# Ledger of designs, part 35: designed miniproteins, single chains, continued (4)

Each design is a single chain, and the fold is of that chain. pLDDT is the mean over its residues in the fold that is shown.

## One batch from the design tools (miniprotein)

Design m13184
Fold by ESMFold2-Fast:
Structure m13184 (fold): chain A 64 residues (1-64)
Amino acid sequence: LKVGQTGVATAPIPKTSEDELALRPGDRVEVVEILDDKWVKVRNLTTGEEGILSVEALEKYVTF
């Protein structure tokens, strides 16, 4: 993953905390900031919302 990289969600990801970002299949996403080895700040380009997602969820459920 790198800052500015864009992808498309292939599966629903629910929001489990206020800092997280929910994704629906087909949502376009952009990597905004790499926070650490586990967490990335992303923007949902379809909804305009920002939040954090795990690196593992992004690599598993988002196609770049």
Scores: mean pLDDT 78

Design m13185
Fold by ESMFold2-Fast:
Structure m13185 (fold): chain A 95 residues (1-95)
Amino acid sequence: GLKEELEELIEKAKEALKQGDLESALEYLEKAIKLAEKIAEDPSKKEEAKKFLEEIIRLGMELMDLASEKGDTKSVLRAIGLILRAIGLIEDLRL
């Protein structure tokens, strides 16, 4: 289901970050946000979606730091955009 796919994407993002693969990590986190948004469409799943979005924000911040250390300005900006989108989705949950 959507939850299992989201958990798999988060684990893939963690592994990509561990290997310094910023592009793959960004792609996995972007897909994870889209799944979290779909999960949040169910009112009974809003708390679960919030927990996933908080984990995505944490990973996005780690990615931003790693990209900054590498001088990868494009990945820094993409990570900022990803973090802001996840924060906006949490605010939309009205929890």
Scores: mean pLDDT 89

Design m13186
Fold by ESMFold2-Fast:
Formats: sequence, C-alpha cells, structure tokens
Structure m13186 (fold): chain A 106 residues (1-106)
Amino acid sequence: AAIEKLQSLIEENPEEAAVYHLALSEVFILQGNLVLAEEALEEAAKILGVPLEALRHPHLSPKIAEINAKALYTAYQVTGDERLIDLVKETRPKSVKEKFEELLQE
C-alpha cells in the first residue's frame, strides 16, 4: 500500500519526484530491502543532479536537509510507522530533525 501510493504520487507530481523516491528509500529500509532502498536513493540523486553522498550527508546542504525532511515526513504519512519519528530523532542531523518537526505540527 505505502509503496504503491508513493509510485502514484511520483506519476501525479513529477516536480516532487525526488522527495517521493527518497521516501521510497526510507520505506524500503524499514522493510529491510537495502537493494531497493539504494536504487531509490540513486534515482533521487539523479533527479536532483547531486552525488549520492550528498543525500547520505544532508546536513552539508540546507536544500538537501529540507528535501530529506520532506521525504521522511511523506514516508511517515503513507506508512503511519512511528519508527520513522524515532529514526529522525536518534539518527538524523539537527537541520533535518528541526524541519521534520515543523512538518509534524498542525
């Protein structure tokens, strides 16, 4: 369901395709599918015109940190998986965490 919804969002909103491919990567990580997670990350990097390492180190660019936070928020919205909140809190740079927390506020 979550993967199918993200694929639909890519087709309907091509301007945000990089965000949705990053969200797919996070969903695949939660499922333990590291091969598909890496493929989704590579596609996001290609769309953004950045090296793959830039997406692994989002704290080095405010724009990449914002995109990473949006992707994590989108993954949370489509999965409802609270492990994503814990993952952001415990493993992500402060810039990504702050943007993610802004998105969680009503």
Scores: mean pLDDT 80

Design m13187
Fold by ESMFold2-Fast:
Structure m13187 (fold): chain A 74 residues (1-74)
Amino acid sequence: MSAEELLERLEELIEEYLEAVRRGDLEKADQLEREIVGLYLELSRVSPELGERAREMIERAGREAREILEKQKE
């Protein structure tokens, strides 16, 4: 799988993760988070630049997920 394909797969998993969080499907969100971490590690092994891009995408997704969860509580 190319680096470009790995980044596209990461984006897809992040979108699925955010959708699971919005639905309150915590089991699926947990599964997707594990897959996201796996792809992050793969990208980091390919190059530092790809690992940095993956980290940035994941941190952005984490902030979005936190916002969703905060709004669901209040």
Scores: mean pLDDT 82

Design m13188
Fold by ESMFold2-Fast:
Structure m13188 (fold): chain A 67 residues (1-67)
Amino acid sequence: SMEEEKRKEEAKENAIEMGRGVAAGGGGDAAKAKVTVKPGESELEVTIEDENVSGTSVVPIESLILP
């Protein structure tokens, strides 16, 4: 459904914002941090790459769209 596609796009955007925030909080630069989001069926894999911060986290789509 088109609704599922929109939810995945919203989750991806929220994951990118979350990744930038984590990079900034970890001593990196949010503007320079490379945040890559790989969509899965029910989870998103968020990879953060910066000079000071690097890591990968798996975040449920449900956590990014609804409380």
Scores: mean pLDDT 69

Design m13189
Fold by ESMFold2-Fast:
Structure m13189 (fold): chain A 70 residues (1-70)
Amino acid sequence: MLEELYKAFKEKFGEDLAKVARDAYEEALKKGASDTLALLIASQRLIDLGVSHEEVTKAMIEAQKRVEEK
């Protein structure tokens, strides 16, 4: 899950934003969030950094789809 999230976000937004999303996702999971909630928290961090809601939503769907397919 974490690797697929990082890969999808890195491909679309670059390494810096992918690291922010990965760290937010990991921290949310450690606090007991579901995978879906952790992914939403990661996506919100990217939006806060200036990424468009549309682009983040597309990357989030791609990451989640790749995880569900495995």
Scores: mean pLDDT 75

Design m13190
Fold by ESMFold2-Fast:
Structure m13190 (fold): chain A 64 residues (1-64)
Amino acid sequence: MSSIQQQIRAVQDQAVDLSPQLSDDQLFQLTHQRLSQIPGVDDDTAQQLAQQVTQSVRLLRAMQ
């Protein structure tokens, strides 16, 4: 697995772990900011991944 993929997974794991303490907006901003700091991740990719993480967490909360 590439270094970029490992960093993306680490950000996703951290976002999920912090998600109970964050609003949807805060979760999106935190995830987007951290993904944008990964070398080789462009802004569009960071936005798409941040949306996916936020949506997944939102659905998980709704299904509790």
Scores: mean pLDDT 78

Design m13191
Fold by ESMFold2-Fast:
Structure m13191 (fold): chain A 85 residues (1-85)
Amino acid sequence: SAIDLLNKAEELARKNKDKKALQYIRFAQATLTMYEMLQLSGEPSPELRAAIIARFEEDIEKAKEYASEEVQKLLDEALELVRKE
């Protein structure tokens, strides 16, 4: 799942002591948690869904600027899973 991939990315970023990558990964985790909570409460409008996905994509791209190649691959996989919903 996207959450599992983000959790693995967080663990690797923490091991690498990359504070900035870790911070943006945590922002992405928060955004994804909010999105999943909204889906459980009701079906979000296409406009709201697009806005939340755009924010998630921004967090992922910012994390990738500071992340190792291994972490970047996990972040890309998480983003692809979120886009498929």
Scores: mean pLDDT 82

Design m13192
Fold by ESMFold2-Fast:
Structure m13192 (fold): chain A 69 residues (1-69)
Amino acid sequence: LSDAQRQAILDAATSVLGPDRAQRIVDRAEELVAQGVPPVSAVALAAASEGASTGQIVRISSRVQEALD
């Protein structure tokens, strides 16, 4: 992940789930991207693993998708 992508994930996840869960989502998403998972999909999977609802996952993933280009 680029620094901008990491920051976008952290900001989006913090606003929805709080800072502790957001940090775990960033860490897990980086692991998944290192394994070949696309960044937005990695964020969705990481958020789901932290117990985020479908609506929360969509909100976080949409914000990250906007920052991806």
Scores: mean pLDDT 83

Design m13193
Fold by ESMFold2-Fast:
Structure m13193 (fold): chain A 74 residues (1-74)
Amino acid sequence: MSEILSEEEVEAALERARGLVEQAEKAGDKELLRKLAELIREETEALLETVPEELRERVREELEELIERAEEAI
């Protein structure tokens, strides 16, 4: 099984994902936004398995927000 990420690693990963969506949104790159939304949606459950249990609900909500943001920008 994949190693469980630390809280710091989880925060860093969320920040990177948020930055990618924001950058694509600002660039008006609708194809990249669509690909990012699909990737996050497909990988959400696998990613949550690497997240500490106490952070899973928050991470799920953050990922769902990023998907919604990316899809609204398309």
Scores: mean pLDDT 79

Design m13194
Fold by ESMFold2-Fast:
Structure m13194 (fold): chain A 85 residues (1-85)
Amino acid sequence: MKEALEAEEKAIAAAEAGDAEAAAEYMYKATLLALLAAGASKEDAEAAAEHFGKAARAHVAGDDEAAKAHLGKGLEIAKKAVEKA
């Protein structure tokens, strides 16, 4: 859990700096660690993390529609993964 929060802090800092790749990488890591800690399968955790990473990248790039689409998909996968755990 602590590592997931640290990764989330780094994702926010990268986004504020305009570093889309770093923001995506840290958001992926934060989501993956949080979902694995919640008991999600590796497959579901990775799928949700990929969407959250893409959402962060799109957001920093100013692509609000892509960011919303990926965030929505990531949340759907994460919710089902935690419910299954």
Scores: mean pLDDT 84

Design m13195
Fold by ESMFold2-Fast:
Structure m13195 (fold): chain A 83 residues (1-83)
Amino acid sequence: EKENEKLVEAAEGYVRTAKIALDSAKKGTKEQAEEAIKRLEQAVKNVEKFRDKASPEYQPKVDKYLEEVRKYLEEAKAIAESL
């Protein structure tokens, strides 16, 4: 119940943090893009842990945010390769 709601909110928070990291990669140097990738990889790991702790009913909600963070990670990797 309340714990699962906190896990979903934490996952959503990581999506916002991941978006900020991606935006930094888009505007930055290759070094900033590489740093953004490290931050995004850590965000993916954290959201995966939230998914594992969530009840089956809440896992689909966390998975939605996990997919979004993974998408931002792949975009940041593509940006780093283009620099």
Scores: mean pLDDT 83

Design m13196
Fold by ESMFold2-Fast:
Structure m13196 (fold): chain A 88 residues (1-88)
Amino acid sequence: SMAARKAELAGALLAVALEQDPNASRDLLQQAALAGVELAEDEELLARYRAEHGELPAPSEEQKARGAELAEEARRKIAELLEEAAKR
């Protein structure tokens, strides 16, 4: 399913971010998870990512769940920021 694919790629990008910087900020982890969801929605973008950065790690079930949650938090945060910008 698309939901499973999004969770897998969100978890994979979360795993990559944590491997590069175990102390990465929550905001950075949210952005990484959201980037994973975007890769799940765009097969050409995913292919280019793999060509430049190599194969993505296989995320654990816990990383998939956390990745999906962080991506949702990132989308909500972006929506709130856009609403706030519209008020100015």
Scores: mean pLDDT 85

Design m13197
Fold by ESMFold2-Fast:
Structure m13197 (fold): chain A 74 residues (1-74)
Amino acid sequence: MEKLKELLERLLELFSKVLSDEEVAELREIIEKILAGELTDEDAQRFRALAQKFAERATPEQLAEYRKLLSEAG
């Protein structure tokens, strides 16, 4: 629980540097659902859309940090 929460908080911080306030609010909602075990297929699709927007706007350094977070998550 604690490790997953920490990884998701780091992901949120990283994405907040690139995404708009509205997109960050949507990501926070998805993270809360992941932590509650309530993630739906629709939420997963929304997350993928946000991740794509991040990838399109992020610097190479931010993309490297994202890849590191994914490897830590498994």
Scores: mean pLDDT 81

Design m13198
Fold by ESMFold2-Fast:
Structure m13198 (fold): chain A 78 residues (1-78)
Amino acid sequence: GPVVTRKFLVKTEKDKAQEVADAIKEAALTVPGVHSVEAEVKGNYVYITVTADESAVDEVKETIRKVAEKYGGKVFEL
């Protein structure tokens, strides 16, 4: 099936941004059909770029949401 790129922004506390970035990257990479995950920390924000099979997108979104919420973060789809 088609491969797609999805971008997310996670707002977190500055001292937790790298921890959240690493946790999301690790969790998202476990989702079948995920090809790559990039996470960039800028202050209190984590910018996430995921490349995945289109059929994997819903599971990726749910995975990112659950991990971010566990760390008290807020997720926005870009």
Scores: mean pLDDT 88

Design m13199
Fold by ESMFold2-Fast:
Structure m13199 (fold): chain A 54 residues (1-54)
Amino acid sequence: TPEELELKRLVLKIALEGTEFVIERMKENNADQSLIEEQEKAREHLEKLLKELE
């Protein structure tokens, strides 16, 4: 339904913002580059899912 689609978009947008926030915190705290790369992959996946719904 249209409402389910809008909710899915909202959830993905929130998840994307949260992932970006985590990446920024990790960089500020000199986290391992491999861990940052895993979060970047998660961010890219969320961006792709969101783009498919738009």
Scores: mean pLDDT 84

Design m13200
Fold by ESMFold2-Fast:
Structure m13200 (fold): chain A 68 residues (1-68)
Amino acid sequence: SSAAERERQERLKFLQELIDWHEKYQEELKNAPPSQHQQLWDDYGASLAEIARERRKKEAERLEQLLG
């Protein structure tokens, strides 16, 4: 129970960080000249890709523990 709640809290914090990052990106995009939009997009995309890879790795490790 407490372990499951802790995992849920960690997941919620992770999702909140993604939301905060997205909101920051949107604000930067809104306030930046068009010449900077490609850089902002590339940086944001790279960050999301890395976050997605780390998430998938953790999910795979969890499944392996359940199957082993």
Scores: mean pLDDT 80

Design m13201
Fold by ESMFold2-Fast:
Structure m13201 (fold): chain A 95 residues (1-95)
Amino acid sequence: GLTVTVTAPASVTAGQPLTVTVTVSGGSGTYVVKVELLDSNGNVVDSAVAIVEAGSSVTVTLTAPSTPGTYTVVAKVYDEEGRLVASASATVTVT
């Protein structure tokens, strides 16, 4: 069983850096993590891709949108075959 946890601040100022940490527990080898920032309509407004080793964490920096509101950070974890194996999300308020 692979488990993913996403950690993001509860709020961020518009236009400022948004730091997101993704932790992968269990599994083996390396995984590709795609972090997407979604608006209230489910549109991707920013994204980053990183590589993480099993049992480790990776930090990515996104840019908070200029429009205040509630956004969702989604971390998607892919295996070596490109299969989506785990995902997690967190809510961030842009002020």
Scores: mean pLDDT 87

Design m13202
Fold by ESMFold2-Fast:
Structure m13202 (fold): chain A 61 residues (1-61)
Amino acid sequence: AEAAALERAEARGDKHLPVVKEASRLQRELGFSPEEVARIVRLMKEGMSLEEAVAKVRAER
């Protein structure tokens, strides 16, 4: 049942998982908080690139 929900999310944006992993790595390398990482993921789900989302969150620091 949960696999079907995950597949629907992937059909909408199959790139979300690898990009979320990259965001987690950037959090450890650049010192982003978990809340900032969640905000980055949110912006990317809106169609922003990883670099744009990271830059926006950094500007809001």
Scores: mean pLDDT 65

Design m13203
Fold by ESMFold2-Fast:
Structure m13203 (fold): chain A 67 residues (1-67)
Amino acid sequence: TSSQDGWDFFNRGLDFMRQGDFDRGVDSFQRSIDQSRGTPDQMDISLDSGIQILKMGIDKTVDKLLK
């Protein structure tokens, strides 16, 4: 497993978010974290992916509150 694999899945997550496909976006970010394990960029990929998942969760909650 390489850091590049983690970043590849991170970028796929961003693409899905841009398309409004949040479920595939979250899946891609989780896969990014999984692929980053044991690589030099593990911490950076995990933090960045985690932030995107959290942001998406907040956006979904706000949308539900506003209806």
Scores: mean pLDDT 77

Design m13204
Fold by ESMFold2-Fast:
Structure m13204 (fold): chain A 75 residues (1-75)
Amino acid sequence: MSILEKFEEYAEEVKKQILAETDIQRRMQLASDLGRKAAQVMQANKNNQDVLDRVNRILAELDRLMRQLMEQDLA
């Protein structure tokens, strides 16, 4: 399994944990941990555009999710 596939699987699991989490501090920690892992994957693969594009997409999804949770408008 590629590093990208492992990262995508990890990101999906972390997003599920964020959605199930009610503690704001814990959600922020989960998002921070995912962001740090994303930065490591991007740094290790800085010359691989496919990896960079997919990691950036996941980070954009995380940003949208965190914004929605902060607004408490998820119905």
Scores: mean pLDDT 79

Design m13205
Fold by ESMFold2-Fast:
Structure m13205 (fold): chain A 87 residues (1-87)
Amino acid sequence: SDASRRATEELRRRGEPTAAQLAGRIADYLVTVYGYDPDRARRLAIRISRIIQDSARNSVSYDDRVDRIQQDVGMSRSVIDDIIDYI
């Protein structure tokens, strides 16, 4: 799609994944591996991707990043670790 092409082009320019691209990957992972409802997975993925991108921009430690995600979405640390390792 045009949105996917724009996301890919922006990734190429920055050398980093966009929040939208990360959200797509995280949502697919939650549905495929953990059996989440697609709409719920998408909403959670958007929040997680924003925290990941914000954390990268501000050089936030891994532990602080995981804690921030856990506080926002209420997932266990093990699930969050799996998501970050996947992307």
Scores: mean pLDDT 77

Design m13206
Fold by ESMFold2-Fast:
Structure m13206 (fold): chain A 78 residues (1-78)
Amino acid sequence: SAYEQISDEGLEEVLKSLGLEDLIPKYKKLSEEVQNEIKKLIYETQAELVKERPSEEEALKKVEELREKIRKIIEENS
């Protein structure tokens, strides 16, 4: 699927942009299934932002929600 085409380097850059750089070592130790779950969340959030073209405030809110979801997945699976 399209989210599985996100490179590992590309995903690390996304995590850094979200302020989750400290979690990258934990992310790298996750199973492929859990890593794909995170890639899917990133893909779905990007697709939603492109489709909806929300205001800056709504876009920031969606990015914050994505950050918290990714953080939770990494912490609960590491």
Scores: mean pLDDT 79

Design m13207
Fold by ESMFold2-Fast:
Structure m13207 (fold): chain A 80 residues (1-80)
Amino acid sequence: SEDLERLLEAVRRAGAPVAEVEELIRAAEENDTEAAEKAGKALYEAGVSAEEVSEIGAHARISLSEGISAEELIEAVRAV
């Protein structure tokens, strides 16, 4: 998937903390807006820019919509 590759590139380029990206992916899977906002805020506090957080979230949501499971996305992010 192009969006999976773009997600991994965005995470790697931003140096985003894996744990916070995992929370963002889980929030997206559950359609939990409050959890997504909390994970996004944690990424900002870790030094990830607003643009980078938005990019990571967008590619994660697209990958999930393509039928990739949250578990598969999380495993891929952990390998970055």
Scores: mean pLDDT 86

Design m13208
Fold by ESMFold2-Fast:
Structure m13208 (fold): chain A 81 residues (1-81)
Amino acid sequence: MSAADLALREEAIALAKEAREKGYPKELLERAMELAKQSTLWTEALEAEVRAALAAPDGSEEMKAAFERLVKALLTGRRKA
């Protein structure tokens, strides 16, 4: 795993922790989405799911599910070259 992949994973873990502490606010999901765009696992299907979750209220199950999916993509994908 490259240093860039490790840095992306560390940032994803930090974002997930901050989201849990702050009750899954929309602003953190938007930051997670921008980070996930750097991942090879960023797809049109994932983008559609995240955009749907952004219409949900802060702290909703939809928002939490979107965060978990983005974090998983960041932890299992690689950074785009």
Scores: mean pLDDT 75

Design m13209
Fold by ESMFold2-Fast:
Structure m13209 (fold): chain A 55 residues (1-55)
Amino acid sequence: MRLARALRDVDAVGSPVARIEAGDVLEVLRESSDFWEADYRGRRVLVGRDYVELI
């Protein structure tokens, strides 16, 4: 399992959009050049790569 931590508050692309807070942990499902596809509290979201770090 790959985990990432949010570096700042961000509105992640999803349906509906999800508010992710700085310090929140996400499960990384897939990496893309511009974004991470992740599971956030049971929801699939897209987060910009510059807003999260792998842990």
Scores: mean pLDDT 75

Design m13210
Fold by ESMFold2-Fast:
Structure m13210 (fold): chain A 64 residues (1-64)
Amino acid sequence: NLKQTVISKLKSELDIPPSLTDADLNAAVEGAEGVVKGLGLPDSLVYPWAKLFLEEEIKALKKA
């Protein structure tokens, strides 16, 4: 299960603030899957794209 593996890895590698819920993590992974599939890229790139999306969201929260 790629999605659960990616979410688990994100939680272990990133300091996820309490304001970001499991629904937010799911949305980031789904966004990354959409990009990867849309560009014809391998599933191995879902994690790097999801991580990028989530890191930008965390930065935005810190600036607010």
Scores: mean pLDDT 79

Design m13211
Fold by ESMFold2-Fast:
Structure m13211 (fold): chain A 91 residues (1-91)
Amino acid sequence: MEKIFEELVAEAGPLLEGLKARAEQATDKSTLISLGTVALLYAGIARRSGDPELVRKAAEAFRALAQASKPFDPETAAHYERLADELEREA
């Protein structure tokens, strides 16, 4: 495994927990878009790591993003709900 990927896996847990917390507090569409982009990146890292705990944390982050995004973009919220469901099935 490349050293960069190992470093990303090591930070993924705390970062995904932080994303979940920030998503629940976000009231601005721009912030939610930024958080969603980072969540997508770290969900990919979690899946590639094979760590079910990281995959579970990614699912929790997308659940929070889905709920927070509903007032701004219901289609994006539905997309995040589907991603969370897929990740929960993989964990």
Scores: mean pLDDT 81

Design m13212
Fold by ESMFold2-Fast:
Structure m13212 (fold): chain A 58 residues (1-58)
Amino acid sequence: ADRHFSQEELEQVDMALIAYEPLTYKKIRLVADQLGLPVKTVLNRAVVLEAEGKIQIQ
C-alpha cells in the first residue's frame, strides 16, 4: 500500500544501515538520499535496529 513500506523496502533499508556501520547521522542521511526515503523513516529504522542490538549509532 502507498502508506506502508513493503517488507522488501524495509530489508533494503536494514541492509544499507548495517553496511554503513558504524552509523552517524550523516550516514543515515546518505542512506535516505540513496533510497529516496525520508530521513525520519530511515532514522526510525536505525533506532529499531540499535534497540535490537544489530547496529550502533555514534
Scores: mean pLDDT 76

Design m13213
Fold by ESMFold2-Fast:
Structure m13213 (fold): chain A 124 residues (1-124)
Amino acid sequence: MKLRVLIVDDNPELRRRIASLIAEEFGDSVEILTANSGEEALKLVEEENPDIVIVDEEMPGMSGLELIRKIRELRPDTIIIAVTANRDPAVIEEYLAAGADFVLHKPFSDEELREVVREAAERA
């Protein structure tokens, strides 16, 4: 069964880096979808039913936190990885309360991304 991963980030360079690292780790066993906004991401969550969604905090319009809440309401079983530069425990707690399963902190290493996605895949 092919794992479906949606990457939501308005930064095309970071989005490509995340996609490349996931493709290297999982090869043909993964299908990668991308969105550059919360609105596009919600449409793909409804239409494509991803197993894992990776959500960047910093997006114009809908915030990453608001997007995570909406995804959790639509898809209770989807694994959500929040990506944030904020290391404040209160902010991490807000993401977890919103429905994030994992929090990945920027800047992250290639190994930190691979580790969190591997753990997310085990739950998916």
Scores: mean pLDDT 84

Design m13214
Fold by ESMFold2-Fast:
Structure m13214 (fold): chain A 86 residues (1-86)
Amino acid sequence: SMDDEIDELKSQLKQIITQSLAMRQRDPNPDPAVVAAMDAQVTAIMEKITLLIMAQKNLSYQKAREETVNLFTQIYLQVQAQQRQA
């Protein structure tokens, strides 16, 4: 289902965000090529989520993109909080 696809993409997004934040915790000046590759992966996943939300909720691209950005922010804050507890 589209819900299952979105949940899988959210899981992938959380994994990349977790890796990115862990990398920055270890090295304040990470390799720009690695950062660019991670940013590209995040962008691709967010685009897929946006298209699925458009289809699922019959929203415009702009509205679906706003929802995807909100999901990203929520995941990012959750990962940051989890890393502070570790």
Scores: mean pLDDT 87

Design m13215
Fold by ESMFold2-Fast:
Structure m13215 (fold): chain A 136 residues (1-136)
Amino acid sequence: EEEERKKKLEDAVANLKKATADQEAYRSRIREEADRLGELVGPEYKERIEKLIDDALTEVNAKSLAEASQVLEKARDEVNKLIDEATEEGVAKATSPEQKAEIRREGDELKEAVDKFAEATLQKKAYENYIAGLKA
């Protein structure tokens, strides 16, 4: 009935707000972690990572929900490859075991932020699609 639809819509809107906030938080985390890695290995990796994320968001917004998952998986794999390249370059230049461990930790933290960002982006897209269906 009308009341059940209203409750489903209200719950979906609340979930969309949470997914949107999570997406913004993880995008901010990616910038912070990419800055830290960039201080160790050079700023070019940050610029390339940010461009891949921006391009992926543009494509996700233009594509269907079914295609969005594939876009995010491809973008995640490309970003992870850049993080691996940056981490290995930093490790090769590092002079101590502690510095090598720190660089690897930074790379892992950046990968985690990217994974969580992709998850939040897909959830946001899914709730937008669900809400559109409820309004039809």
Scores: mean pLDDT 85

Design m13216
Fold by ESMFold2-Fast:
Structure m13216 (fold): chain A 66 residues (1-66)
Amino acid sequence: SMRDKYLEEGLRLAQEMVDQNASTTEFAQKLSEFGERLLKEGVPESVVQEIISHTARFWAELVRER
């Protein structure tokens, strides 16, 4: 599904940012850009919020386990 595709993309974004030793501010900027892109692609706001929330939680988990 489109939702699953974007969830996977978000997880990859979080993993890449952790691998690059990105700051929380750098991650927040990339996450914001990702969300805006999804909205422009016609993804419903509620679905974008779910994807962004899931991506942020995954990022927090990866950073905590560093």
Scores: mean pLDDT 86

Design m13217
Fold by ESMFold2-Fast:
Structure m13217 (fold): chain A 75 residues (1-75)
Amino acid sequence: SVEELQRRIRELERRLREALVRLQETGSPEDREEVARLIRQLRALYEELTRLQGRPDLGRLTRDGYDLLLDFIRS
């Protein structure tokens, strides 16, 4: 359901914020992997949300933002 996806997105966004703080403090490969994993999960959920709602504009800015974060972390 849409509300379930939105709830999951909010939870993952919170976890991503916490993981980013850890990454900034440690710089460890493990923390970088965790951030990348959370970003990939968020992208997948936003893709599913926009697909279910038929709202291609919903989450576009957020997806672009997460793509930039993935690029910086993985590239």
Scores: mean pLDDT 76

Design m13218
Fold by ESMFold2-Fast:
Parts: sequence; C-alpha cells; structure tokens
Structure m13218 (fold): chain A 94 residues (1-94)
Amino acid sequence: SKEIVDEIALNLLKIGAEFDIEVYEKTGNPQHLENALRDVRSLIEIYKETGDKEALEKAKEFLEKIIKLAKEKGLEKLLKEAEELKKEAEELEE
C-alpha cells in the first residue's frame, strides 16, 4: 500500500532530520544541516501528495531549528534556502 510506504518514509525522514541536526550541533559540519534540509523538502513533498499534516508540522519544526543554527554560524546560502522553504510551508496551510 502506498499509504504504508508514505508512513514509513515520513518516520524515516523525521528520524534522519533529527539525527543530522544533532550531528551538526556536535561536529559543526554544515553538510549535516544540508542533509536535514533535504529531508525537510521530502517531508513537504509527502504533505503535498498525501495531505498528512504531521509531515508539514514536522517540516516547519525542523526548518525553525535549521534557520536558527544557520543564522548562528553565518551559513547564508543554507539560511536563504531554509527561509524560502518555510515560506512555502506556511503558504501550504492557506
């Protein structure tokens, strides 16, 4: 069932984003924030395909964390990409 596959994908993306954010906080390697942002993009895509509000809410929570961390370290390109995704996610609730 596609619904079961989407639920598994949602849970894996949530775990992956949380893990990458934690690894970034411990190592400072911006690749892990880039990986987390990629997982967030996939969560937004799951929401667009399924209407699963948990995917959108988790994407927004991770975006707020990524934005905060990117600002703290001056990761300007990642910050811009994360802020653009946050705007897209907010527009999807209208």
Scores: mean pLDDT 86

Design m13219
Fold by ESMFold2-Fast:
Structure m13219 (fold): chain A 56 residues (1-56)
Amino acid sequence: VIELTFEFEVEEATEENAKEAVEKVKQLLQSNGYTVLSVEAEIEGNKITIKAVAER
């Protein structure tokens, strides 16, 4: 099991941008042969942090 953190800096952090970041991370992991177990998004100011748990 692997835990990965991705950070995105945006002009304005919105729920829509967070959802897009989550989907992008899920697609990236799946395209590289990982099974995604969970993905969470946290918004702090202009930063969106995506925490993913995956297995291979």
Scores: mean pLDDT 79

